# Designed miniproteins, single chains, continued (4): the designs that were tried, part 12

Each design is a single chain, and the fold is of that chain. pLDDT is the mean over its residues in the fold that is shown.

## One batch from the design tools (miniprotein)

Design m12383
Fold by ESMFold2-Fast:
Structure m12383 (fold): chain A 75 residues (1-75)
Amino acid sequence: MYVPTEEDLERAKRVLQEEVAVMGKPPLSEELLEEAAKKILELRVQAYAGKLSQEEFGLGGLKILEEAVAKQEAA
């Protein structure tokens, strides 16, 4: 069973901030970044358990990123 580590969380946070920067958006707050990163790790757990297709995993990740950016812009 895949169990996310603290290093996995920190890597997910780094990747999310890099994606946000590529989009030309301001950096996510630490709270929103941690929330989004935890959701990405949850999707990864489901994908490793065979509960998500590769396409569903990709779409889920994009949705998490878009929702985090939308929350940051609304604040």
Scores: mean pLDDT 79

Design m12384
Fold by ESMFold2-Fast:
Structure m12384 (fold): chain A 74 residues (1-74)
Amino acid sequence: VSSEAELTSALKNAKKGDTITLELKNDLTPYFEFMIRRRLRDLGLKVKFSYGGSITYTEFLKAFNQVGFSTPSP
């Protein structure tokens, strides 16, 4: 996926075991890469990083927030 909207759609439609390919605008620090992998792993998803796209870490967080995954479960 190469945009926030595509990422939001992919997250909403993803099933456990699916792989999400993130086309990132710039290199992530190891910490931010770890955080993205961890968040997606908690959903049972795999991630593949590609560079030369438009997705930033901030846009990743916005997509996650839009699908409700940032809200703590009771």
Scores: mean pLDDT 70

Design m12385
Fold by ESMFold2-Fast:
Structure m12385 (fold): chain A 97 residues (1-97)
Amino acid sequence: KEKEIRLKIKDYLEGKISASELSEEEVEYAIELLKESNRSEKDIKAIELARKVGNKHAALLLRLLLRGEPPEDILEALRKAGVPEEVLQELEKIYKE
């Protein structure tokens, strides 16, 4: 099970599968890996906020963060993916602090 989850996350990050193919458990596992890797507290807050919108949005944010995309490009990608403007405003505040 753990090996299968890791393989799915890797395939998603490499662009082999879509965010919609990731389960809530698989997204949660990826978030825990970020927490263990000493990622920025801002990144953790941002992905937890995106997860409240949906697993697909949290997965998209995770991929963009791991690719090192700038905050402006991340916000634009999330807007195009249908994240509500109120949530985008909270994400923008996280990255401006």
Scores: mean pLDDT 76

Design m12386
Fold by ESMFold2-Fast:
Structure m12386 (fold): chain A 75 residues (1-75)
Amino acid sequence: SDAALAAAETRLLGFVDRASEPLSLAQAAELLKAVLPELADRLDPSTMTRESLAALLREAGFSDATIAAVLGRLA
């Protein structure tokens, strides 16, 4: 639902904002699994790239601002 997606975006942005160090793709994948568990089967950090993560977030309905914030914190 849109409400569940908005809650997931808020939680994800909170984790990104509180990160003291850049996030690895594996760390970003684990945060996404925590906030949106239905994505777990689609998040393989061994095959993920920055571009594939952005595409997955867009497909899931995350805003461009949220995607930019997540990508901005990647190592």
Scores: mean pLDDT 78

Design m12387
Fold by ESMFold2-Fast:
Structure m12387 (fold): chain A 84 residues (1-84)
Amino acid sequence: MREALRRAGELAARLLEAAAAGDAAAAREALEELVRLAEEAGVAPDGVAAVRADGEALIAQRDSIDPAVLREGAAKYREQAERL
């Protein structure tokens, strides 16, 4: 469980970093890995669908979000992953 949560934090950070850089392809790759990890970890179908929907919405809106906010979010996920 802790290893899966750590990997999820690292993938979430990667998604936000890619979005901040304007790299939609890298952001989508990180999102697909995060969705796969959630499925493998036994997250309920509704929870997996929410992760996908939220990630896709963030990628679609990336140009409207301050890159500094996305990078701050990524740093917080990395910090949380390091503590697990």
Scores: mean pLDDT 80

Design m12388
Fold by ESMFold2-Fast:
Structure m12388 (fold): chain A 90 residues (1-90)
Amino acid sequence: SMEELKEKAEYDIELFEEQRKKAIETLKKWNVPEEVRKEVEELLKEAIEKVKEGAKKALETGDMSLYEEGLKEAKELLEEAQELINKEKE
């Protein structure tokens, strides 16, 4: 249902926001250069925006596939951010 989609989107967005905060805090503790931290933060913010846009489009049109497309794009951005984070572990 559309109500279930709204609740799922709110949950997913909150989860992505929490992961973003934890990732940036971790990079700060590792003394990662500011330019790398900014790049990771921007990718994670863009991922959250993809989830929000996908949810908005799905809720406005009734087309659930638009939410799934937004989540797919968000996951790809999250993978890019994770690759940058992994390079800083050593």
Scores: mean pLDDT 84

Design m12389
Fold by ESMFold2-Fast:
Structure m12389 (fold): chain A 96 residues (1-96)
Amino acid sequence: MEVELLKELKEKALSIVTDPEVREAIQADLDRAIEAVKAGRKDVAISYLNEAALAATRASPEEARQIVDLIAETLKKLGYPEQAEELRALGDRLLA
């Protein structure tokens, strides 16, 4: 279930981002998050989701906002609503 949520996140995020360097960074971080979940390391997965969100802020403001929102929603679905709210607040500050 959690692995499928991260795979869906990866598919959606990579369909939004147009910059190849930013796309590669997001893909690498999300792949690491998926492997961390498979290893039972949810703490490590959250760290990589935060890294993917920071990488996304290097995209256009519209793409960055969409990707950060997708990552935050995924964190909420994984049972980390506080981390999701912190990430949304970070996105709002960086895109203002």
Scores: mean pLDDT 84

Design m12390
Fold by ESMFold2-Fast:
Order: sequence, then C-alpha cells, then structure tokens
Structure m12390 (fold): chain A 100 residues (1-100)
Amino acid sequence: SLIDELRKLLLEIVNLFLQALTSSEEEQKKLFEEMKKKLEEMRKLAEELGETELVKLVEEAIKLIDEYLEETDEEKRLKLMRKINELLGEIQELIDKLES
C-alpha cells in the first residue's frame, strides 16, 4: 500500500540521518543528498494520498536539506541539522497516525 511505502521511506530516511550524525563532513553531504531524494519520493506519495499537512512538512524538510547542502559555516550547519531532526520527528508522528 502507499501508506506502507511511506513508512518504509521514513525508516530509510531516519537511518540515513542517524548514519550522517557519525559520518565525516563529505559523507554527511552524500547522505543528506540521498535523504532529499527519498523525501521527494515521500512528497509524491503524500500528494497521492491527499495528506496535505504531510506534504507541507516534507517540502519544509527538503528546503532545510537544500540550505544544509549549500551552508559552509559549521555552527549554522549544526542548527540546520537540529531543525531537520525536529521536522523528521513531526513527519514520523503524522505518518504514525495514518491507517495501515
């Protein structure tokens, strides 16, 4: 089902995020690029389901990742990572409320 695919994508995104926390700066960039691709797929599935609030949160996460990928200041990157982590938590809560 589309909901099962959303849950699978979320698990993959969260695992990539956790891996990024213990990775080198160059590896973090690659992991966030991969995370963005999976979030773009999640956005399409959320649109197909008509889950407009989930679409908005996923689009916000994509924007924060784009900002992270272009950011050169380490302290600003850490702030962006914290915002991304918070937003992934909100996405998870919305997906957990969906009927399987």
Scores: mean pLDDT 86

Design m12391
Fold by ESMFold2-Fast:
Structure m12391 (fold): chain A 66 residues (1-66)
Amino acid sequence: GPREVAPAKGFGNVPPPKNEADWYLDLSRVLEDTAEAARKAGDDDMADGALRNSQHYRQLAEQYRQ
């Protein structure tokens, strides 16, 4: 049937956060893990992009935390 949809590791496997700061922190951590996996696979371009996005979300989380 048309219901065979499994949540993606980085998307559906992340529970709803208690607030926006925690949400951005969780996204940042997922992106850091993605960057590390990409570097191990030899995809430095993807790793750099993911790391940059991770840093951006981490800064947003810090701003909301303040």
Scores: mean pLDDT 72

Design m12392
Fold by ESMFold2-Fast:
Parts: sequence; structure tokens; C-alpha cells
Structure m12392 (fold): chain A 71 residues (1-71)
Amino acid sequence: MTLHVKDGSELGAKLVNEAGASDEDMAKLAEKARELKAQGASGKEITEALAALANELLADRGVTVVATGGD
């Protein structure tokens, strides 16, 4: 299954509703978002990094996450 996401809100909704992400997966994504915000990352950079992390966390479940505007 492939999930296309343009922002953190859409990422979170699709992970919970379509990919069945766990509370622990969502907590890891939230922590990464906090770290990136502390480093001054833009919303686009945060979304791209969270999509990449979500892909790693859900790879064993056959889920691929793609950030809009990424490669």
C-alpha cells in the first residue's frame, strides 16, 4: 500500500486510518517532529523526514509512504 502525504496532519490521519500505525509509531513520529522544529526545520522538511521515518517503521507491514514534492 502506498500513502501520499503533503503535510503532518495528512500523514498522521493516513497512518492511523489506513496503515494501522501503533501509538508507539505515532510517538516516534511526534518526537522526530519536535526535534526538527527545535532545529528550525520548515514544515516541508518536517513532513519529508516524518514520511521517511514512517516508511521505515511500516516497511515490515508492506506500507510505503511518499511525501509530496519528494523524490
Scores: mean pLDDT 77

Design m12393
Fold by ESMFold2-Fast:
Structure m12393 (fold): chain A 95 residues (1-95)
Amino acid sequence: SLEKLAEEDSERLAKVAEEMKKINDNEERLKLLEKEYEEIFDRRLKEKALTEDDLLVIAGALREKLKELAEKLREAGFYEHADKLDELLEALEKK
């Protein structure tokens, strides 16, 4: 199902968060996170094989997981990246 695909993409972000724990350099951790969500956003927004409604469902599920991630980033003290993620979420809401 499309909801399952969105869940799988959300699980990818969770795996990135786990990989970040293995990296001692904060800058490298943040680059890994930025790269992964940019790839997810770009793929989903540009994927012509999906209907517009399908993209909205996927975007909705990703929004909820990204909101959770932004909150966890704030709790960990990564305020700049949490704010950047919120800006991307706001842009997605307007689409």
Scores: mean pLDDT 62

Design m12394
Fold by ESMFold2-Fast:
Structure m12394 (fold): chain A 78 residues (1-78)
Amino acid sequence: SMAEEVKRLEEEARKLLEELEEKIRAGTLSDDEFKELVNRVGELMRRIEELDPSAKEVVEELEKRALELLQQFLRRQA
């Protein structure tokens, strides 16, 4: 069902954000890898929005977490 697909995409996006956070903490994340992971999360968010526009809270939470990780990464690279 559409709801099952949205849940799967949400879980995949959360897993990518967890991987991103772990690599930022470990200091092992390259600029290219960071961009690749963020782009993949963005693609998943777009697909969620296309499948279910009512999943606004999920997309907003994923976006907020991605922005927090971006700020954390930039502070470590500055």
Scores: mean pLDDT 82

Design m12395
Fold by ESMFold2-Fast:
Structure m12395 (fold): chain A 82 residues (1-82)
Amino acid sequence: SANDRRGIERLREAAETAESVEELLRAIAEAENSPEGAGLAAQIAGGVALLVAATHLAVGDNSLEKIKEAVLKALEEQEAGA
């Protein structure tokens, strides 16, 4: 729905402004705790984004550019499905 897409868009905007991996993870968590992020679709999208970031970190990929690209791609796919 349009409301679900707006919630995911807020997560994407928050992720795009991040300047470090720590800021990226914090921005996603903060966006999920916002009124716009409270919907089920946004909560699922945020969870998927955090899992993608955690997977990259677990394999030793600490590149902000690569993690941010993977997170943004995951959020775009969630938005398309909403």
Scores: mean pLDDT 75

Design m12396
Fold by ESMFold2-Fast:
Structure m12396 (fold): chain A 72 residues (1-72)
Amino acid sequence: MEEELEAERKREREERGELSVEALAYMLYTDPKDLTKALQKIEELKKEPEKYKKFLEEIKPILDRVKESLAA
């Protein structure tokens, strides 16, 4: 939880590329509530572009919420 507050700075250096935002949206959308689990799932989805696109579309509403949260 505290890691999420600092995630904006840390993830910009280590794993930015919108993965932090997408990972947070994924956690809210799906079963995994740990960032590590979310990143693993996203990495697997990236192996299959069509599934990754579908995933992004499914989490679009949540992704928008997370983006606004990070921007605030």
Scores: mean pLDDT 62

Design m12397
Fold by ESMFold2-Fast:
Structure m12397 (fold): chain A 77 residues (1-77)
Amino acid sequence: MDAVMQILIGDAPLDAMRDLTNKNPNATPVEQLEAAIEEVEKLKEEAEKLGLTNAVKIGDQMIESLREAKRAVEELQ
């Protein structure tokens, strides 16, 4: 349970993006952000299953921030 909270609060979205970049070095910034959003959504679902309401709320905030970043990147590309 604490590990899920640390993933949602910590560097998990950035770690997922870096892992995707290493696996797919030609991935665009938009594709990397999409992968990060999917990973946070997955972790949020797991946190919700465990009844970690604060972790779910943090996950929602992270997803919103990542979606906003994705839109900004799409407008610049």
Scores: mean pLDDT 69

Design m12398
Fold by ESMFold2-Fast:
Parts: structure tokens; C-alpha cells; sequence
Structure m12398 (fold): chain A 85 residues (1-85)
């Protein structure tokens, strides 16, 4: 089967830029590195970005850890970040 993770990040200025860059980098790495994975980054607004990643069950734990680590780093930079499964 597959698992879908959604990371929503909100911030202003540098935090918004970090969110966009971080979500785009993770999406690219997942699509390039994991066979059968899909990833999409959506700009909800100038300050809000959403990353949706769908991966095979074998990679779910690896991707969950990566998404949670990105969310943690974004919060340290002053963004709000939330992960949904």
C-alpha cells in the first residue's frame, strides 16, 4: 500500500522563504530517491506552503522522519509547521 504525509508550513519573510525552499528540496529528493513516490508542493499563499508526499509502505517510516525533521527545523526558524498523515 501507500502512506500520504502532508506538511503545511506558514511564516513571513525569511521563514516563508525557508519553508518554500525546504519543502521543494524534500519533494525533489523523495521523487528522485524513492521508486513509486510522488511529491507536490503547493503555494497556498505568499506565506503558506503545503507539501504532499505519497510513498510505498516500505519507505513510510523514512519519509515520516524526514518530514518531522523538516517541520522541526522550520519551527526553529520561526515558521509554523504541521504534519498530517
Amino acid sequence: GTVTYTLTARGEGRAAEAAREGLEALAANVEEGIEGATAEVKEVSETTYELTITVPDEYAELVRRAVEELARRLRELGAEAEVEV
Scores: mean pLDDT 89

Design m12399
Fold by ESMFold2-Fast:
Structure m12399 (fold): chain A 72 residues (1-72)
Amino acid sequence: MKFIPLVGSYVQNGRQINSQLIRLSDDRARLVVNDSLYGSSINDYRVDDGYQWVRSILNIRGQGSVVSVNPN
């Protein structure tokens, strides 16, 4: 199962998704998602290093420290 981290406006698995990523601190980030299935949600996630987490969203599936983008 491949995890594809996406931020912005896209369609995935038949769902229209718009997401925004906001850095709150060095170890916290906020994801705001508008989803055609679930509506609007706001979730805060822990990160080990805010900058590394942003980089990880493009390439690497994080365990425990990062995962604020839909895995698929």
Scores: mean pLDDT 52

Design m12400
Fold by ESMFold2-Fast:
Structure m12400 (fold): chain A 107 residues (1-107)
Amino acid sequence: TLRNLALATAFYEIARMARKAIEAAKNGDVETAKSLAEEALKQTKDLIDYLEEMNFPKETIEAAKKIQELLEKGLKALDDGNVDESIKYFEEAAELARKAAREALSK
């Protein structure tokens, strides 16, 4: 459905932003990594609001909330100077977002 395609697109975009944050962090560009991760977090929060307003399945909302939690933990790790820990959280967020996008397309 168009609804599921739009959902998949949103999750893929979040995953793409998180992956760009990882690459910036790996290159030592902490400021760019923070900016990209903050953009991914904003997109995730906007998505959660949309999912709740449109009464999407609980599993979809919980996946988006977990992505939000992982992005927030990654950003905190960057602020604390723990770049390797931030990369781990951003990779978990990107993979969960990619999985959620694939699940949306399967329906």
Scores: mean pLDDT 89

Design m12401
Fold by ESMFold2-Fast:
Structure m12401 (fold): chain A 86 residues (1-86)
Amino acid sequence: SLEEEAAALEARIRALQQQTADLVANGAPQSQVLQQALQIGDLYIELLRVHRQLGRVSQAQADAAIAGLNAEKARVQEQLAALEAA
């Protein structure tokens, strides 16, 4: 069901956020942390689509939030490219 799909996405996001916190605490390379941020962003986009189908957000709200997440993903990708060039 869409509700089970939303719950699974929320659980996966929480698990990745905890993994990212552990990576930061253990001094992992910034590139690895930024790659995790991109994965979390993709899951949030999927969650927004599911929330729209469940009627929890309007289409306009979902579209605006997804556009914001895509802009943040682009910024993270630029940071990754800069780290690879350094």
Scores: mean pLDDT 89

Design m12402
Fold by ESMFold2-Fast:
Structure m12402 (fold): chain A 56 residues (1-56)
Amino acid sequence: STKFSSVQFALPGITKRFSVEELTEWAVQLMEGKPPAGVVFEVDESTQIAVVTDIE
């Protein structure tokens, strides 16, 4: 799996749905190439940034 340089969350109000600690854990899992179940993301191939667009 490709290593990501960073993870961004592109979801309005996500910090009202989930804690900063929980979001940080998911970002670490994504960067380690182990995306958590239900996390929908797109990769910016030019910057290697994973952009989270939904959480199911």
Scores: mean pLDDT 76

Design m12403
Fold by ESMFold2-Fast:
Structure m12403 (fold): chain A 66 residues (1-66)
Amino acid sequence: EQLKRDADENIELLRDAAARVQAGFDKKATEAYNAGDKEKSEQLKAEGDRYVAALDAEIARVRAGV
């Protein structure tokens, strides 16, 4: 019961972190694009996608382990 509750809390924290990371990288990518740096914008989007994918994988692992 306690392990399940800890897992549920971790999943919510990971979901929140993924949303914040995505929003942060999207904002930076938009700012770079507006500044004329399309290459940096694309790099920031790709980096954000990688971080979000890693967090999503951790969420899936926690769910599978419960």
Scores: mean pLDDT 81

Design m12404
Fold by ESMFold2-Fast:
Structure m12404 (fold): chain A 60 residues (1-60)
Amino acid sequence: MEKIYDLASDYEIDLKDLDNNLISPHDGETISVLGKKEGEKVEYYAGSEKEYEKNKHKLK
């Protein structure tokens, strides 16, 4: 999974909309978001639902 700010650049996603399901502007596919806690910050990673399911155990 890519970090959300890299993927947000590719898909022109406004990060304020991360509290809802994201829709890919390229094909209308829903984008899933996974948060990983790093110290006191949460890093966000986004991808397709399939990518999320594959990686959710790695990004606890």
Scores: mean pLDDT 47

Design m12405
Fold by ESMFold2-Fast:
Structure m12405 (fold): chain A 82 residues (1-82)
Amino acid sequence: SEDEERARRALEEVERLLAELEDLLAKTTNPQLKAQLASDIATGRALIEEARRSRDPREALYLLLLARIIIGSSITLAERAL
């Protein structure tokens, strides 16, 4: 279905952003920011795993949208701190 293909593409995009955030975390020196980024990575991973377990592609898309917002915000914060 179209929703299944959208969910698959959204998952690939969010996993790519997660990898980018993990690279930025490795370059981050501020301990308070490191803790925040690590927390946001953990939240993003949990949402991705919920999306993978979901049998409803629309629910998966919603979970992946939340993960994308959290990860994207953290990438912006990490980039500003470099």
Scores: mean pLDDT 89

Design m12406
Fold by ESMFold2-Fast:
Structure m12406 (fold): chain A 83 residues (1-83)
Amino acid sequence: MASKEEIDAGAYFLAGAVYYVLGKKDEQKGDLETAIESYEKAIEYFRKAAELYRKAGNQKGADTAEKFREDAEKHLKEVKEKL
């Protein structure tokens, strides 16, 4: 059975993924301010997921969450440069 940290990490990762998808959708619509808010939330959730995956000993989960965090940070930077 997964540890509590592993379960919590999965929940944070899913929340991050939802906000990441919302951010991309808002960016495509030109809703740049809303896209920024969504990407900032995605970054925070992926960061928390990575920390919890590391605590659970799931390095692959942590690495995946960090990669999505880095992708969200790249999108955030690009959107801020358009403002």
Scores: mean pLDDT 87

Design m12407
Fold by ESMFold2-Fast:
Structure m12407 (fold): chain A 69 residues (1-69)
Amino acid sequence: AQELADRVLAALVETARSMKEAGVPVDDALIDSLVAVGERYLKEHGASDELVAQTAARARAELQAIRDA
């Protein structure tokens, strides 16, 4: 479960970086959408509510850092 959560987090971060490099702004709406996709995927693959919440918080923080860089 943790390994899957780490892979999902990495995929969201890579997506956000690629979008920023392509000139697409990583705004709050995009961050919310990416976090929601990650949460749904983890829930559908049996992750606990606690792990989903933890991963979502980590994803939001990392995506906001990408936005602000």
Scores: mean pLDDT 85

Design m12408
Fold by ESMFold2-Fast:
Structure m12408 (fold): chain A 92 residues (1-92)
Amino acid sequence: EPSAEERAALAAYKEQLRLLIRRQTAEAGGTEAEAEELINELNAALERLLRENPERFRAILERGRRQLEAEIAYYRETDPERAAELEAIAAA
């Protein structure tokens, strides 16, 4: 069974992905229904991954964290409002 720490990390990552997918879907002109479908599919895949391959799950979390940090750093120089939005997502 996943540890309490791993479950907490999964919950935080799911919330970050939910916010990011909703933002990206809206920016692409997609619907809330399309965003929810993608979120549900990804959440199910992440829960299965944590159960079946926790090492890969940790690698995905670390990759996602690095990607978000890189985007925040980039936007701090180019679009401070976007950087603040991404920082709020990272804090969720």
Scores: mean pLDDT 79

Design m12409
Fold by ESMFold2-Fast:
Structure m12409 (fold): chain A 83 residues (1-83)
Amino acid sequence: SREELLEYLSKVANVSVEDAREGVELLLAKKPQFEEDKEKLYKDAEKLGEEYLKKADEVVELRERLIEIIESGDVKALEELVK
């Protein structure tokens, strides 16, 4: 659950659960900006070549995976991603 994920973040970051919740809410509020950044990242990578397009895919997939984990409250997936 999201609550379990917030408790995990609270312990790892040594902050209150309320501060962890605020941080997660701020991150999720930036979701539209991440979509704009995605378009720019691909456009810039396309100019630099195929190797950079692969790196752009990795960055985008990691970002989308992190947002999905936070929205789902999957603590085990977050632990696997961080380690």
Scores: mean pLDDT 78

Design m12410
Fold by ESMFold2-Fast:
Structure m12410 (fold): chain A 61 residues (1-61)
Amino acid sequence: APSAEAAAEGGRLIAAGDGAGGGRVLAQAHSPKSGAGAEALVRNGMPPAAAGGLAERQSRG
């Protein structure tokens, strides 16, 4: 999956001070089976339930 661009954009946003936006972009780039994506979202302050839901949607079924 071409998530390298999303990961780079997420990192750039975090560096620019948009931690929430950058965190979501990074979570999308790192959401292979929902676990890693949810983990990244939780680390950026999102509740586990919401993070799990978002990561699940990004890990297209």
Scores: mean pLDDT 56

Design m12411
Fold by ESMFold2-Fast:
Structure m12411 (fold): chain A 60 residues (1-60)
Amino acid sequence: MDFSKNGLVAAALRAADSDGDGTISDAELAALVARMQEGGVSKELLDKIVSFLRQAQAQS
């Protein structure tokens, strides 16, 4: 199993929820995606992170 992908997703969740209110706004998600694109993160990984974040919000 790829631990680096799991760690990146967990870090993304923490970074996106900077306000600590348990909700990730569209603006926060967009800012996170933009920063990751600048950092050279692959489109495939970005899509997976976005999908995971949307699922996490839906489950709460």
Scores: mean pLDDT 65

Design m12412
Fold by ESMFold2-Fast:
Formats: sequence, structure tokens, C-alpha cells
Structure m12412 (fold): chain A 71 residues (1-71)
Amino acid sequence: AGVGDIMAEELRKAGFSEEQIERALRLAEELAVRNKAQSQEEVADAYAEAARRVGASEEVAKRIRDRALKS
């Protein structure tokens, strides 16, 4: 599964709406581009940070990062 699929699954489990998930995915893409993410780790960090900014807990953000690094 792609990093976006992992984020969507974890946020859905945490009770976020589809609209909130779409905003988080867009924010993750914006952060990755802004930070010129080139490694899998840098991309995973951008997705975790986007999750935090839409109100996800540190536990959820960490799960997104850890799963993204294994994909």
C-alpha cells in the first residue's frame, strides 16, 4: 500500500471524516514538496506531520510514520 493509503486507513480508524483525511493527504503532499522530500524517511515524516496538524494524536502519527517506512 502507498503512504497515502496508510494515512487514510490510520486516520479512519481514529475517527476522522473522509473530508479531514482528504485535507491531511493534500497537506502531506504540500509539506513533502515544500521540504523537498527525497527519501522514504522524509516522505514518511511529511505524512506524520500532516496527521498531527489535522489533530491526530502522537500515537496515530507515529503509526503512520512507522508503517510508511516499512512499505
Scores: mean pLDDT 85

Design m12413
Fold by ESMFold2-Fast:
Structure m12413 (fold): chain A 94 residues (1-94)
Amino acid sequence: GAEVAREAAREAERVGMPATAEYLRQAAELGPDPEAVRLAKRVLEAAKELLKIDEENDGKPPTPEQKERMQKQMETIGLSGSGIQGLIARKRAE
């Protein structure tokens, strides 16, 4: 569980989502949580799709369709980060 969260944190930071990366690092330290693992996997898949879009462009600026696809993936990473933040708050209150 913790390794998936740490990998997701590295990928979130790479795509410019440092808040999500920090929440994922904190979740990795709190021990195993199935919901945290689910959200971490969601971040990894979203980051993978962003990398795929970048590769499709061969270093050129993204098309309007690619910008929309990128925006949806960035929103997925951000929402997953917010979910993890909520999990951390609940675990620390226990």
Scores: mean pLDDT 81

Design m12414
Fold by ESMFold2-Fast:
Structure m12414 (fold): chain A 61 residues (1-61)
Amino acid sequence: MSGEEAIRAVAEAKLKDPKLSLEELAQIAVDNGMSEKTAKGIAKAVIRAGAERVLEALRAS
């Protein structure tokens, strides 16, 4: 599975529920086939950049 699907799932989850923790977001990435290390990186990136910005980047804009 591509990392893009995992990043999208994490960003969409955070947008829907802003109260999700770093660990909860990382678990969503793991459930989408990412390693624990990559999942933590994705969760941190989504929190730092913001879910909306991450989703915009995934639209190649």
Scores: mean pLDDT 80

Design m12415
Fold by ESMFold2-Fast:
Structure m12415 (fold): chain A 87 residues (1-87)
Amino acid sequence: SSGKAAIAAVAGLTDIAEYLLLNSKDVEDIQAGILAFARLGREDLIEKVEEKYKDNPEVLRAVAEAYRILGKPDKAEELEKKAQELS
């Protein structure tokens, strides 16, 4: 895939973007989708991604960056630490 979740999010196709983000097997596509949702203020979707990929350090680092974009640096730091422990 080539950023399908991120493209769907930017296009306003929220339900399809959520589906693609939660069912993608490409870490780069998941990371792009996470950043797109963060810039759209969709903390609810970031929380779903965090739970779905809680054991994937690369995804957790993207989620941490998303929380920084959302103005939650303390939560971002916690997730960065968790990703470091899983690496």
Scores: mean pLDDT 77

Design m12416
Fold by ESMFold2-Fast:
Structure m12416 (fold): chain A 67 residues (1-67)
Amino acid sequence: MEKEGILEEGYKEGEAFTRELAETKGLDQAVAESFEKVINMLKKGDTVYATGFQKGAVATATELRKA
């Protein structure tokens, strides 16, 4: 249950981060920077949060590409 809360928080942050970057720098740059952010989170041991963040970023990038 605690891990689920962290995963959901990561998901929301991943959506927000990717959307903001796509608006300011474009979709390809947003995807690249989101990926680097996930790698840095994994290096810090924030595995559950990083997983949520990656899912949110991928979902947002996919929707923006279809629009």
Scores: mean pLDDT 80

Design m12417
Fold by ESMFold2-Fast:
Structure m12417 (fold): chain A 74 residues (1-74)
Amino acid sequence: STPSLDSLLALADILADGLRLSPADRERLHAFLTELVRAGASVEEMIAALEAEAETASPRVRAFLRQLVQLLRS
């Protein structure tokens, strides 16, 4: 089942804190995740979108996206 937006954003905040993401990166990623949930993306579609973003991301943002994908696959 797809996680709730609130649960997904709470997990994202924990990961962002651990990786010391900038406020700007955190805001952008929150907007990205919110849009995926509002679009009704499946878990598989979310994973695909996160993996696509990781290809062009900075090293810290890439680590965030990879860790979130790992959690969504669990």
Scores: mean pLDDT 83

Design m12418
Fold by ESMFold2-Fast:
Structure m12418 (fold): chain A 60 residues (1-60)
Amino acid sequence: TNAELTERLRARGRDPDVAIRLFDTNGDGTITEEEIRNVLESQGITDPRSLDLVLRHLGL
């Protein structure tokens, strides 16, 4: 759920909006699950639930 994702990202010192923007690093319109996971890990988020919430939020 978006609320849980927001809490997770805030706990790691990042806003959900900013974190989602980081997934678009290439700007090519392609976002892979692996790239999302790598970004989350760089933010200190390695929890599988957080990854699932991000994927759902992005409509993947």
Scores: mean pLDDT 58

